# Designed miniproteins, single chains, continued (2), part 55

Each design is a single chain, and the fold is of that chain. pLDDT is the mean over its residues in the fold that is shown.

## One batch from the design tools (miniprotein)

Design m6016
Fold by ESMFold2-Fast:
Structure m6016 (fold): chain A 70 residues (1-70)
Amino acid sequence: SIKDEILELLEELKEKYPELEELIERMKRNITESPDPEEIDRMLAELALKTQDYETVERIGRLVKELLGI
């Protein structure tokens, strides 16, 4: 599912950037429990800036938009 793919990508980023664990876990909770698109966009921007892995973050953002129907 789209949700499982997002969670897998976030878990991979957490393994690669363990210092971002709190941000990634916050993002997982937002997506799974009570999605706030504005907060998700802010977290995606922070994740992109801190990892500089723009390709992976853009992919996650695209999947999140599909999941939320935006």
Scores: mean pLDDT 85

Design m6017
Fold by ESMFold2-Fast:
Structure m6017 (fold): chain A 75 residues (1-75)
Amino acid sequence: DLLARLEEELARVDRAVQAGDRTALQKEMEEVALIAAELIRSGDPELIAKAREALRRVQEAAEQFDIGIYVSLQA
């Protein structure tokens, strides 16, 4: 089930951010993008909406992670 895989992958993105693991974060972000692309190809409006929301959350996580790393290095 693509939705179950998407939810699991979003949880992994959150864990990578919490752990400060940039390599894991990049890998999990790529997986979210691949799953989102499959959901969009389905043509189902609900699945497309879920995919777009997931991509938005991933972009926010990446921005927060980069800002957090910068502050940690400065502090």
Scores: mean pLDDT 76

Design m6018
Fold by ESMFold2-Fast:
Structure m6018 (fold): chain A 57 residues (1-57)
Amino acid sequence: NEEIEKALKLSEEYNKKARELIKSGGGVESAVKASAYAILGAGYTADAIILERLLKS
């Protein structure tokens, strides 16, 4: 399913952005941005799970 694959790709992209900010060793601002990207990644993972469940119904 294309929608599930797109959601998983976006999850990976945002998780990668979060990891790079964590590795940068920046201050509080970098930590806040990394947290925002991690939340977006988790959101897309949740979307993929919901879509998979709906398709199996």
Scores: mean pLDDT 82

Design m6019
Fold by ESMFold2-Fast:
Structure m6019 (fold): chain A 91 residues (1-91)
Amino acid sequence: LTEEEWREIAATLALMALSVVYNEAKRRGDEEAAKLIEEGRDKVATAIQNGDYEEAAKILEETAKKLRELGYDESAEIVQRAADLLREVAK
């Protein structure tokens, strides 16, 4: 894989991870968590569009921390793993 292909894969996985945790918040009827994830997803998508993978990773780390504060430990872990992957490709 080229570095660009690796970044595309990492970006796709990050957005997929946010979609999974958003669905979990919706299933719980937790509008606060759902809104937080939606805002994070929008910011991550914008950072990726601008080629700023380091900023995208920071936003995911912030989102994971907020999810943990709300008691979403498994969702926070998923988002944190996505952040770690984006940091690896950010250079």
Scores: mean pLDDT 85

Design m6020
Fold by ESMFold2-Fast:
Structure m6020 (fold): chain A 113 residues (1-113)
Amino acid sequence: LPLAGRSPEEIIVGLATLALQLAEISRADPRIDEEMVRASARTVAQLLVEAGKLTEEQGRRLAELLTRAVAELVAGADPREVLTRLAAEAARLLGADLDPEAVAEAALARFAA
């Protein structure tokens, strides 16, 4: 993910879209377990830390938030509710002032396209 030069809003929409994609492949393939999802979440968080968008501690928290969001989506939780919560928590970590519901809607539209 080329994260350098992206706005916090675009990054968070990307993270929410990734959560939907990881949940879809996890439901489709039983070889994709929570450990693989956690590894993917850690990789994305590390890229944000390397891009100077997050501290190491914030990156670890984001990886946990993303892993939890994917697990909730796989378990059949309401996607809008899960993504709104993820967007709100990610915005807090990135220091962004945005509408979490609007981010969730944008991610759902992007995933459906």
Scores: mean pLDDT 83

Design m6021
Fold by ESMFold2-Fast:
Structure m6021 (fold): chain A 69 residues (1-69)
Amino acid sequence: GSSMEEQKKKELEERLKRAEKSLKENGLYDDEVGKLIEEARKAIEEGKLEEAEKLLQRVQDLGVRKLLS
């Protein structure tokens, strides 16, 4: 991969780590959240960076929905 792809991968890994920590600290980390986080992590590992970004957005949206429910 290019240096830009490596930078994007690290950025997504950091975003995933922060999202997981935030959800755990707010008591929102359940099996549904865990599955999305695992899917995002797998997408990052496989170099599917666009899919990983979409999965991270779903994690964020799910967290917001759980806070509002």
Scores: mean pLDDT 81

Design m6022
Fold by ESMFold2-Fast:
Structure m6022 (fold): chain A 67 residues (1-67)
Amino acid sequence: SEREKKLEELRKRAREFAKRAGLDVSEIDKLFEKLIKEGKSLEEIADEITKYLIDKLPEEKAAEVAG
């Protein structure tokens, strides 16, 4: 489905940013699984993942995720 495709693209992007920033990629996977199990929408998952990355990245790298 389109939702599944967009969710997979979001996951890949989040994992790439986490890897570049030296963050634990497994924490991204855990967060995705948690949000999916909680029945969050694609938009809610995207917002939570973006917030998580911004909170964990230094200011310069957070701008890359947000932009």
Scores: mean pLDDT 76

Design m6023
Fold by ESMFold2-Fast:
Structure m6023 (fold): chain A 70 residues (1-70)
Amino acid sequence: SEVEQLLAAAEKEAAELAKKLSPEKREEVLKMMAEMNEELREKMARGELTLEDAQLVIEQFRKAVEELLA
């Protein structure tokens, strides 16, 4: 599904960014990403979020992770 493809792509991107972090921060980022993906999946299944809304949430998370690299 488009939802699962979006969530899988986001997790892959977060994992690549997390490789540049310390082990402690990497584990935290990956945990946060997994929790966010599960929440987005549930909310989209309930019709509470559109695919576009989920993309915006994922983009904000990506920017927050990039700030941790600075």
Scores: mean pLDDT 80

Design m6024
Fold by ESMFold2-Fast:
Structure m6024 (fold): chain A 65 residues (1-65)
Amino acid sequence: GAATRAAVEDVLKKNNNKEWVPGAELLAALREHGASAADLAAVEEAAEKGNGKVNARELLIELNT
């Protein structure tokens, strides 16, 4: 959704557009932007698999498709 995409873009800008961002930071941004519980759960799972990090650039591409 638009809220989730805005949160991902915000975190990418703060991390100099690096692919991998801290999962905790992304989750905080998602909550601030009002992302759904389902989107929050999906990002939390991705962070667990990524050893605390999420590929925010890849996630943003998926959200645009």
Scores: mean pLDDT 77

Design m6025
Fold by ESMFold2-Fast:
Structure m6025 (fold): chain A 86 residues (1-86)
Amino acid sequence: MKILVILEGAGPAERMAGLALATDIEFNGAKVKTKVEGDKLTIEAEGANEKSVKSALGFADGMKKRGGQVEVKQEGDTLIINVKGK
């Protein structure tokens, strides 16, 4: 499965949480690419297993609890998480 996380309006804490998620997904065997542009963080993962998917969904729930506007959708074999801060 593929995972795409887009975090917009990311402050330092949100950026750190996103990078921690990227590290966890990579540790679980996925090929991960991260891109940081200003307040936007993009995480792309290929070959994600069930543990990585659960970690990504947990991240989405955590960001929602922090007041972020979170959209989670699945397109084919890709889990897409879009987070808009504040």
Scores: mean pLDDT 82

Design m6026
Fold by ESMFold2-Fast:
Structure m6026 (fold): chain A 119 residues (1-119)
Amino acid sequence: MVTLTESGGGTFAEGSSVTLTGKISGNTSTIFIVGWERQKPGQPPEHVASIDLATGEVSYAPRVEGRATISYDKANKTVYLDLRNLKVEDTATYYKYAVDLGDFGKVYYGEGVQLTVVG
């Protein structure tokens, strides 16, 4: 079993930047994909960014492409999501996730971190 802890949320001005941090604790030997999803009130969860830990391949949602960077510090088991040029529309709860391909693709989620962007 893995535990995901998240930090870096809060209230930020439009046009600023934020780094969201997600740490993975426990056995990560079978974790192959890590990423971030977000959910706005009354809307379904949406993809933000992911990284394949075997290949280093990254994926970004169109709404954040060009202003987001995902990275993984393997030694510290920490995923970073840098968001630049924040928009009011980035206001959401952000969930770090990890995919355990050793457990049939089971997805672990963190508890979520609230990001609020004010114009």
Scores: mean pLDDT 79

Design m6027
Fold by ESMFold2-Fast:
Structure m6027 (fold): chain A 77 residues (1-77)
Amino acid sequence: SPDVEKLLEEPKELIKKGEEAFKKGDLEEAIKYYEEAAKLVDDVLKNYSHSLLPEVQKELEELKEKAKENLKKAKEA
C-alpha cells in the first residue's frame, strides 16, 4: 500500500523549497522545484488513484494546481 503521508508530504516540501527560492530571487531553482512537485503529484495520481481515498486525491490535485500556479508566477517574474 502507498505511504499516504509521504505521498502528500514530498510535494508539499518541494513547493515550500520553490517558494523559498522564489523569495530569494532564485527563479531557476523555484521553477525546478515547482516542476518536480507537479510531476511528482501527476505520477502519484496516475499510479495510485485506485488505492487513494477521494479526499487524498483532492489534496493531491490541489497541490498540483498550487505548483502549476507558482510555476507560472516564477516564469513570469
Scores: mean pLDDT 84

Design m6028
Fold by ESMFold2-Fast:
Structure m6028 (fold): chain A 78 residues (1-78)
Amino acid sequence: LSEEMLREAEASLYLMLGYIYEKQGDYEKAGEAYEKAAKLLPKDSPERKELLLKAAEAYEKAGDLEKAEKLRKEAEET
């Protein structure tokens, strides 16, 4: 396994973790997991942008509006 393949695998695991936390209503942890998944992907990746937006939505549902806004801005700056 290359470092790139390991990062992609780790991103997939965090994406699944985020989904699980979101289904459990733990939106703060879901946001953290989606954000970690996004940061493992290349800056120009469409998947990274989607994960940043998912993290922002999760943080907004958790009531962390400042973090949600920061991540939405980061998604647009790619």
Scores: mean pLDDT 82

Design m6029
Fold by ESMFold2-Fast:
Structure m6029 (fold): chain A 93 residues (1-93)
Amino acid sequence: MKVELKVDIELLPDGTVKVTATVRADEPGPVYIRIDLYADGKLIESKAVSAEVEREYTVTFEVKLPDDVKSVKGVATAVIDGKLAARAESPVL
């Protein structure tokens, strides 16, 4: 099983950041997906999901940013059978 991973982040008008990780698989199977959100190099939130991916699976969550944050970045990892299968980073906001 091969997977492709993409992470997007969007800053919402209320100071909340929306994080979206999309995994695409070449064959159906179980994938462990972890998403870490960093603000100014500090981990502020983590989300982990175990999913049966058929073709595509999307994980979305929203986090309120701390005040005076200068940079935001999302990092996602996909693990299959205990092995790192993919890693992706968002652009820095």
Scores: mean pLDDT 82

Design m6030
Fold by ESMFold2-Fast:
Structure m6030 (fold): chain A 66 residues (1-66)
Amino acid sequence: SKIEEDMEARREEDVAGARELLDKAEKSTNPSERAAYLTAAYILAAMSGDEEVLEEVKKRADELEK
């Protein structure tokens, strides 16, 4: 159904977006910019419902911004 297709597409986009933002955070030379990318990555990971990606973002965020 279109609803299932839309939900799957959103999950995949959120997962990809979270990982891309996480990579940008790790490459950022500015602490404020890095924090912004980590926050955005966390939000997308949480919204995706993918526990593996959410755990990955939390672990890396704790490492970089604790």
Scores: mean pLDDT 78

Design m6031
Fold by ESMFold2-Fast:
Structure m6031 (fold): chain A 67 residues (1-67)
Amino acid sequence: AEAEAARGEELLRQGRLLEAREAYERAIDLDPTYARAWRNLGVVLAFEGDLEEAARAFARARELDPE
């Protein structure tokens, strides 16, 4: 989960949005409670223009890690 999220961060830094999204989706598949992956997925979705999906991903991240 964390390795997939780290790969997503690097891909996002390179502007490779589709591959970054796939990496975060894999991180969530491995650990659906990994709040950081949901937050980072929200960032990618926002860059892609999927604002409603981005908002849902951010809300999920906050629900999983409110601290």
Scores: mean pLDDT 79

Design m6032
Fold by ESMFold2-Fast:
Structure m6032 (fold): chain A 102 residues (1-102)
Amino acid sequence: SPEEKLKLIKKAKSILKEILEKHPGSITLAEIVEEFTNKLDEETLKKLSDILKIEPNPLEIVRYLLAVLIVEEEVKLDLSDDVIKKLLLGEPLDPTLTLKVV
């Protein structure tokens, strides 16, 4: 149902925000993806990718949700203009990319 889809998106956003809040300073994109996939099973990740109409790749799911959180001003990250552009446009990100959480 539409309500169940919205609840799942809200849950995924909340989990991602919690991961970022637990790591003040710096965290790599790979570490975010690892913690995110530890909190959500593979079936939930696949369902989330289907809802968001993106590839069922944990890195792409995290990239998409990070872009959403930035646009909604729910998180503050110290990122270069190049990284912000790649995040918002859906361009591939290096898993070793380090994010600075403000």
Scores: mean pLDDT 83

Design m6033
Fold by ESMFold2-Fast:
Structure m6033 (fold): chain A 65 residues (1-65)
Amino acid sequence: MLERVAAMTDEELEELVREAEELLRRGDYEGAVRLASALDVARPDHPVSDRAAEIAHRAHELLLE
C-alpha cells in the first residue's frame, strides 16, 4: 500500500482521501487509520496529507475509546 500510494497521481490521491473519509463516516475506524496513515506517510508534502492526518487522528481517537 505505502509504495503504491507514493506513485499515485493527484487525482488518485484525492479519491483515496475521500475513501478514508467514507471509512471513518461508516465506522470502519481501522480501515480509515490504515488508508489515511499510508497516504500521509507516503505523501507528506502533498495538500491531501493534512486531510489524511486529520482523518487518521480522529479514527485513532475513536479506536482507543
Scores: mean pLDDT 75

Design m6034
Fold by ESMFold2-Fast:
Structure m6034 (fold): chain A 79 residues (1-79)
Amino acid sequence: MSVEEAEKLFEKGEELFKQGKLEEAKKLFEEAARMYAVSLGPDHPLVAEALRKLGEVYKAMGKEEEAKKLFEIADRLLK
């Protein structure tokens, strides 16, 4: 998997999130986070950024506790 492929999924996820397509945005940010983790390691800042965006999607979906956990994980990775 390439970092460039993950970045494209991340970018598309942001666009879908702006359109209110929350389930589709969720899937793209999940895939981007996985691709970044495989390519760069699970503790890389780009994984944290994708997880933070995933948290924003969960928050928009009304899943506050799940969003909070994702933000906490992302913050730990960024240190």
Scores: mean pLDDT 84

Design m6035
Fold by ESMFold2-Fast:
Structure m6035 (fold): chain A 65 residues (1-65)
Amino acid sequence: PSEKGHLELDTKITGASLQGLVEARAGIKVKEGSNEEIVEELNKDPRVKEARKIDENHFEIVLKT
C-alpha cells in the first residue's frame, strides 16, 4: 500500500539525479551537492518528516501530511 506523502526515489531506474527527483516529485528545491548533503538538507525542511538513504541509488522521503 502506498502511504500518502511517502516517496521512494531510485536514481538508477530513472537515470536522474537525487536533486532532480526531489524537485520533480516533492516540489522541494535543494542545493547541488552529494546525495548525503541533499538528504541532510531535506531533513531540515519543514515539509519533510524524514529523509534517508537506503543505498547508493535508493532514497526514501516521508512528507508531513
Scores: mean pLDDT 77

Design m6036
Fold by ESMFold2-Fast:
Structure m6036 (fold): chain A 89 residues (1-89)
Amino acid sequence: MSPEVQALQQRASEGAALMVSATAGQLTLEDARKGKELMIDAAEEAHRLGDEETLRQIRAMAEKVLEIAKKNEEVYKLAKEVLEHIEKL
């Protein structure tokens, strides 16, 4: 796996972690917004590079975040926006 692909996976994972922690009340809604930006940026870059495997992995992360975020309406809305953006790529 290329260092570039590893960096995208790391960025998406950091974004997902921020959103999950915000859902649990460990971080703020602002941290969840940063998480959304990181996941979307990683997905857009994976799409730009034609890396369908990495994009699929980021989609799977977004789906897991959306499921976890169901218990926090504000974070759920942000997670839904991430998945909707990825599905339009």
Scores: mean pLDDT 86

Design m6037
Fold by ESMFold2-Fast:
Order: sequence, then C-alpha cells, then structure tokens
Structure m6037 (fold): chain A 65 residues (1-65)
Amino acid sequence: SLEGDEAIGLIRIIGSVYGTVESVEFEGNKITVTIKPTKPEDDELTKKLIEEAAKNTGFEVEIIE
C-alpha cells in the first residue's frame, strides 16, 4: 500500500542518515526493523524516529538488535 511504501521509505532514509538500520521487513501492517547498535544517543534517536514514522502511518513496528 502507499502508506506502507511511505513508512519503509522513511525508515530507510533514517537508517541511511544514522547508519543504524541493517534491514527492514514488511508484512501486512507490521514493520520489522533490524538495527545495528552504534552510539546510545544515535540508537535512541533512530528508535524514536522509526516508532514515530510507524505510528503516523498506522503500522505496528518491531525493532530488533
């Protein structure tokens, strides 16, 4: 769906900027994001931005490290 494509796009942009997103998987209304921990400050910001992007697009998000 368009909303799914937008959410994935945002998460990939976040990962590109912070270098913390290793993979993104999409299944139905759930987005699974694998992050590679770097720095606590960057990791926390990345998680917050991912959660906000998912919430704003109506998707459930699961973050794994």
Scores: mean pLDDT 71

Design m6038
Fold by ESMFold2-Fast:
Structure m6038 (fold): chain A 60 residues (1-60)
Amino acid sequence: SAMEERAREAARELRRLTEEAVLALSKDGDQARANELAAEARRLYDSLSPEEQALASKLL
């Protein structure tokens, strides 16, 4: 379904953003970049419907 596709794409992007934030902090010591990426991940998650959030959470 379209909802499942959106949830899968969101889960993939959330994982990517989280991994990039961790690398920015741990490898480069770039707190500002890590915070920016974390904020972007939070905005992405908050943009999802409750049903999409529940499904994406199962995929993380």
Scores: mean pLDDT 86

Design m6039
Fold by ESMFold2-Fast:
Structure m6039 (fold): chain A 57 residues (1-57)
Amino acid sequence: MEAAEKAREAAEKAREALRAGDTEGFRQYGLEASKAAEEAKTEEDRKEAEKYANLAG
């Protein structure tokens, strides 16, 4: 998957964990979103992924 798509999925899971009171899941998915942003090959993909990483953390 592209970095932005991976970050979006991780951010969505982080939000679900937060709503469920799962603080450990929230932290793990937030880290996954950040990692996806760092692995982005293009500036546009990285910027989009960073947006989702910010929503997760």
Scores: mean pLDDT 78

Design m6040
Fold by ESMFold2-Fast:
Structure m6040 (fold): chain A 74 residues (1-74)
Amino acid sequence: STEEARFEVDRVMSQGLSRIQELLEKGASVEEINKVIDETIEKLRELGERHPEIRERVQRYIDALRSLRDTLES
């Protein structure tokens, strides 16, 4: 269902952000943080391909993660 797909996408994003936060607090390298960002983006892309009805939500999350990645490389 669309509701189940939204929940799954939100869970993936939440788990990705939680891991990024833990790495930031730990003082992990930009390369390690970017790896988690890239892995989270790939999981979100896979969900968007399986669930076209939530593609806009998936794209907004991917855009937010790309923006974070760009900020860390600045």
Scores: mean pLDDT 87

Design m6041
Fold by ESMFold2-Fast:
Structure m6041 (fold): chain A 59 residues (1-59)
Amino acid sequence: MGAQSAALHYMALLSDPSNDVQQVVDAIRRAGERTGETEQAERYVELTRQKYQQFQQQQ
């Protein structure tokens, strides 16, 4: 499985307020490095950061 499936799993963890967004981002990047899909991982990192900012605004 590529960085995409790992990113989706980690993004689900982001919906839990006890999870640190930086830990989710790091996990996505490590998954991309492991699979050689670093460009895909960076795209999912950006999406994760955008979602985190949206959650902050809903606060």
Scores: mean pLDDT 68

Design m6042
Fold by ESMFold2-Fast:
Structure m6042 (fold): chain A 103 residues (1-103)
Amino acid sequence: MDAKAYNEKGKELFKQEKYAEALKYFQKALELDPNYAEAYNNLGELLFSLENYEGAKALYEKAIELDPNYAEAWKNLGKVLEKLKKYEEAKEYYEKAKKLEKE
């Protein structure tokens, strides 16, 4: 199974709220491709769902480092900053995501 297939299986398991299994699949995707921005974003969403906001922040920042035009990762970083009570920074990142999103 390639990194993309592990990432897709992780997404499927995450939708089923099988967080421990989803974590293993996202970790395997990143083991095979450590530059896989989408897998970092998806793992960040999993940690956000587990209320690990600092961990989610680090993963979204890594996704943006790898793909600065990744609108969803900017939006997700805004959401985690709101949970960390950094409201002004959250607003800036939401505006960044909005400008990157195409209709």
Scores: mean pLDDT 87

Design m6043
Fold by ESMFold2-Fast:
Structure m6043 (fold): chain A 69 residues (1-69)
Amino acid sequence: LGERLGRALLEALPLLEEATRAAREGDIERARRLAQEAARLVQELAPGVVVEAEVDAERGEATLLLRDA
């Protein structure tokens, strides 16, 4: 992973933490919205990466899946 991707992930981390918190509270709609915003931010800062956002309601987790474009 490039240095730009690392920095993009660090900047997206607060949004991803907020999404995880929302998922744990059962607010899946808010969790998905925040996770998608985090994915969008990473894609803007690291345009060579494909980013997908996932929310797991049972585990109370929000995750970003990353691969090279």
Scores: mean pLDDT 79

Design m6044
Fold by ESMFold2-Fast:
Structure m6044 (fold): chain A 96 residues (1-96)
Amino acid sequence: SMMEEEKRRRAKRLYAGILALEAGVELAEELLEDEERLRELLGLTPEELREALEKVRERIAAAEPEREELLPYLTEEEKEEIRKRVEELREEALRA
């Protein structure tokens, strides 16, 4: 049905978005271990980055009800395909 197709599209977008945010959090946590690199790349202090990360984590947590509603519309195969694509895009972006 059209409604199920719409929910699947929303689920794919939500899942990709959450994975991209989680990948960004992991990269940011690595940058917190290297203050000089953090300043060089982003012009931020470790404290400013920690504050930004807390806001991102709050946003991910706030999305949990929508995640619970929509993610069951995706198969494990579709989730794996999205995970692989997000990782490919991350690698491409870091090599640019």
Scores: mean pLDDT 81

Design m6045
Fold by ESMFold2-Fast:
Structure m6045 (fold): chain A 53 residues (1-53)
Amino acid sequence: MNYEEILLKVPPLARPTVLNVIDLIKKGITDKEEIIANSLPGQEKLAERILEE
């Protein structure tokens, strides 16, 4: 899975949320709902969209 491609597709303002999602996945959290719940507060919808890539 190439998370660098996600960074190229998202707006620059969304990059902190993308990096947070990538960090959670690298820590072994693979459940989509758990990643969303552990994303940055107020960014749950954006994290969900990132995981659709």
Scores: mean pLDDT 69

Design m6046
Fold by ESMFold2-Fast:
Structure m6046 (fold): chain A 60 residues (1-60)
Amino acid sequence: MELDVEAVRRLQAAMVELGVTDLSRLLTDPEIRAKVVELAGLSPEQAEALLEALRESLEK
């Protein structure tokens, strides 16, 4: 899924730019989530799919 890979890369770059080091903040903090999604240039569909994948990944 090339689109998912590019979306993840953009998300990671946006997190670094905003100083977000904890992925769980994207799920619990709507302000951080909105800023990261906006900076990464993600569509609502891409953001929703990526956040769902992150929820699955963060079950550790």
Scores: mean pLDDT 72

Design m6047
Fold by ESMFold2-Fast:
Structure m6047 (fold): chain A 86 residues (1-86)
Amino acid sequence: MEEAKKYLEEGRKALENGDYWKAVELFEKAIELDPNLAEAYFELGKAYYRLGDLDKAIEYFKKAIQLDPNLTEAKKFLEEVEKIKK
């Protein structure tokens, strides 16, 4: 849906501005409208990583990869975050 993509874009802007909780809220709205939007799960993972919630970051990166195995950037972030958690 167009609205899901709009929330995804607004969330990306919030993430770039350092408004990590606003980004989480916007990405969650995108997922509510389109539960299969892999990019929204990936961006949500990045927002949680910035908030220091490594467990949620890993969870959402894995969900993004399950929905879109070609989302190479999510795989790279997952590997980096899992190494930090060790």
Scores: mean pLDDT 85

Design m6048
Fold by ESMFold2-Fast:
Order: C-alpha cells, then structure tokens, then sequence
Structure m6048 (fold): chain A 77 residues (1-77)
C-alpha cells in the first residue's frame, strides 16, 4: 500500500540519516543530530499511522512523507 511504502521509506531514510550523522562531527554534534533524526522519524511515522491507508488519504500520505524526508535532509546537510 502507499501507506506501507511511505512507512518503510521514512524508516530507511531515518536509518541512513543516523549513519551519516555518525560519520561526521564531534561526539556532541553526533548525539544532537541523532536526537533530531529520531524526533523527525518518529513524528513522520506517527503522522503516517494517523493518516490511514485508503486512497482518500493518498495526497496527505505523500505530503507527510515529503515533509519528513525534507526535515531529515536538513538535519544531515
């Protein structure tokens, strides 16, 4: 389903973002970055669960996914 694909993509993006953060900066900066990625991932997953999985929520699911990915990109950039 679109919802399941979005959930899987958000989880994978969060895992990838954590790996990028762990490869750069000081220990303090890495911890801060990991906390920010965790918060963004958790928020995105929560919003996707609340949006449901039927076709009437397709645009809402897409918007949540895109917002979550954009937030993670900003953290690792």
Amino acid sequence: SVSQQALDQVRQAGDDAVRLVEQTGTVEAQQQGKNQVGTATGRGLGRLRDAGSDDSHRQQITDIHNDTIMRMDNIVS
Scores: mean pLDDT 74

Design m6049
Fold by ESMFold2-Fast:
Structure m6049 (fold): chain A 85 residues (1-85)
Amino acid sequence: MAAPAGWREASVSVSAAFDVAEGDLVTVEVTGVPAGALVAAELVDAAGNVVGQGMAVADAAGRATVELRAAASGTVRVRVTVYVP
């Protein structure tokens, strides 16, 4: 997923590993980001393949919730990238 033109990557974080089934909805809550920042989240499998992705814009309190649907079953991690203007 790409940031809007002129926006910069502010942070990248990766979760602990967890198991999903194909079609599972994973909810990622991110806090402490600048208001209006773009939060991009990806489900990455053990081989490094992206098996789910989504984005949300942080609210005035610096919170964003991203929902991801798993395209495959297996062990995954959430990779979160925060972009700011």
Scores: mean pLDDT 79

Design m6050
Fold by ESMFold2-Fast:
Structure m6050 (fold): chain A 79 residues (1-79)
Amino acid sequence: ASWEEIERETLIALAEIYIAIASKPSVKNEDIKVPFDIIDRLVELGYKEEAIKLLQDMVERLKDSPAYEEYKKRLEELK
């Protein structure tokens, strides 16, 4: 496996963890930002389709989040 493949798999796994954290009403601002950094890195590595899928999952799970509109806007920008 290449370093890019390992990084992709790691980023996807981290995104799932932070999406679960960000689903909580008491989520910290730092935890809200981490998913955006992961999405941006996946796009930079050429995994735009995986990034779009993760953002779709975030929008579905984080409907009550204060960052919901930011996740939605980012998804629209990547389409």
Scores: mean pLDDT 74

Design m6051
Fold by ESMFold2-Fast:
Structure m6051 (fold): chain A 67 residues (1-67)
Amino acid sequence: LGLTADSTPEEIRAAFARVDTDGDGTISREEAKALGLTDEEFAKYDSDGDGTIDLAEFVLYLIDKLK
């Protein structure tokens, strides 16, 4: 996705929308793997344990990853 610490909120939202192929506002485990997330990283940010990452969890991942 090419996101950096200087990425705008619009770029972050656009990146999320590109990965969210279903348009349901969540990223599945399979889509997260396409982003390069490991099973461990996915589980860390999937605080609900429902097998999906929402926009808020995705933003936390990016902040942590780019820090």
Scores: mean pLDDT 70

Design m6052
Fold by ESMFold2-Fast:
Structure m6052 (fold): chain A 66 residues (1-66)
Amino acid sequence: MKYLVTFTGSVEQQIGTVLRLIGLPSAEVEKVGENKYLVTMTGSKEEAEKIKAELEADPNATVEEL
């Protein structure tokens, strides 16, 4: 599963979410633009769907499934 995540406003406001994603052993995080990150989930589908739901719950983040 791959997700394109775009943050609005300052990256400092979203630093906790970005650092958490980078810390996941089943996730690969790549910065692809200003406030844009490509998240590749290498673990289970259930874990990927949980992470997607958490990202979609952030009002300052937009998540697109690729």
Scores: mean pLDDT 73

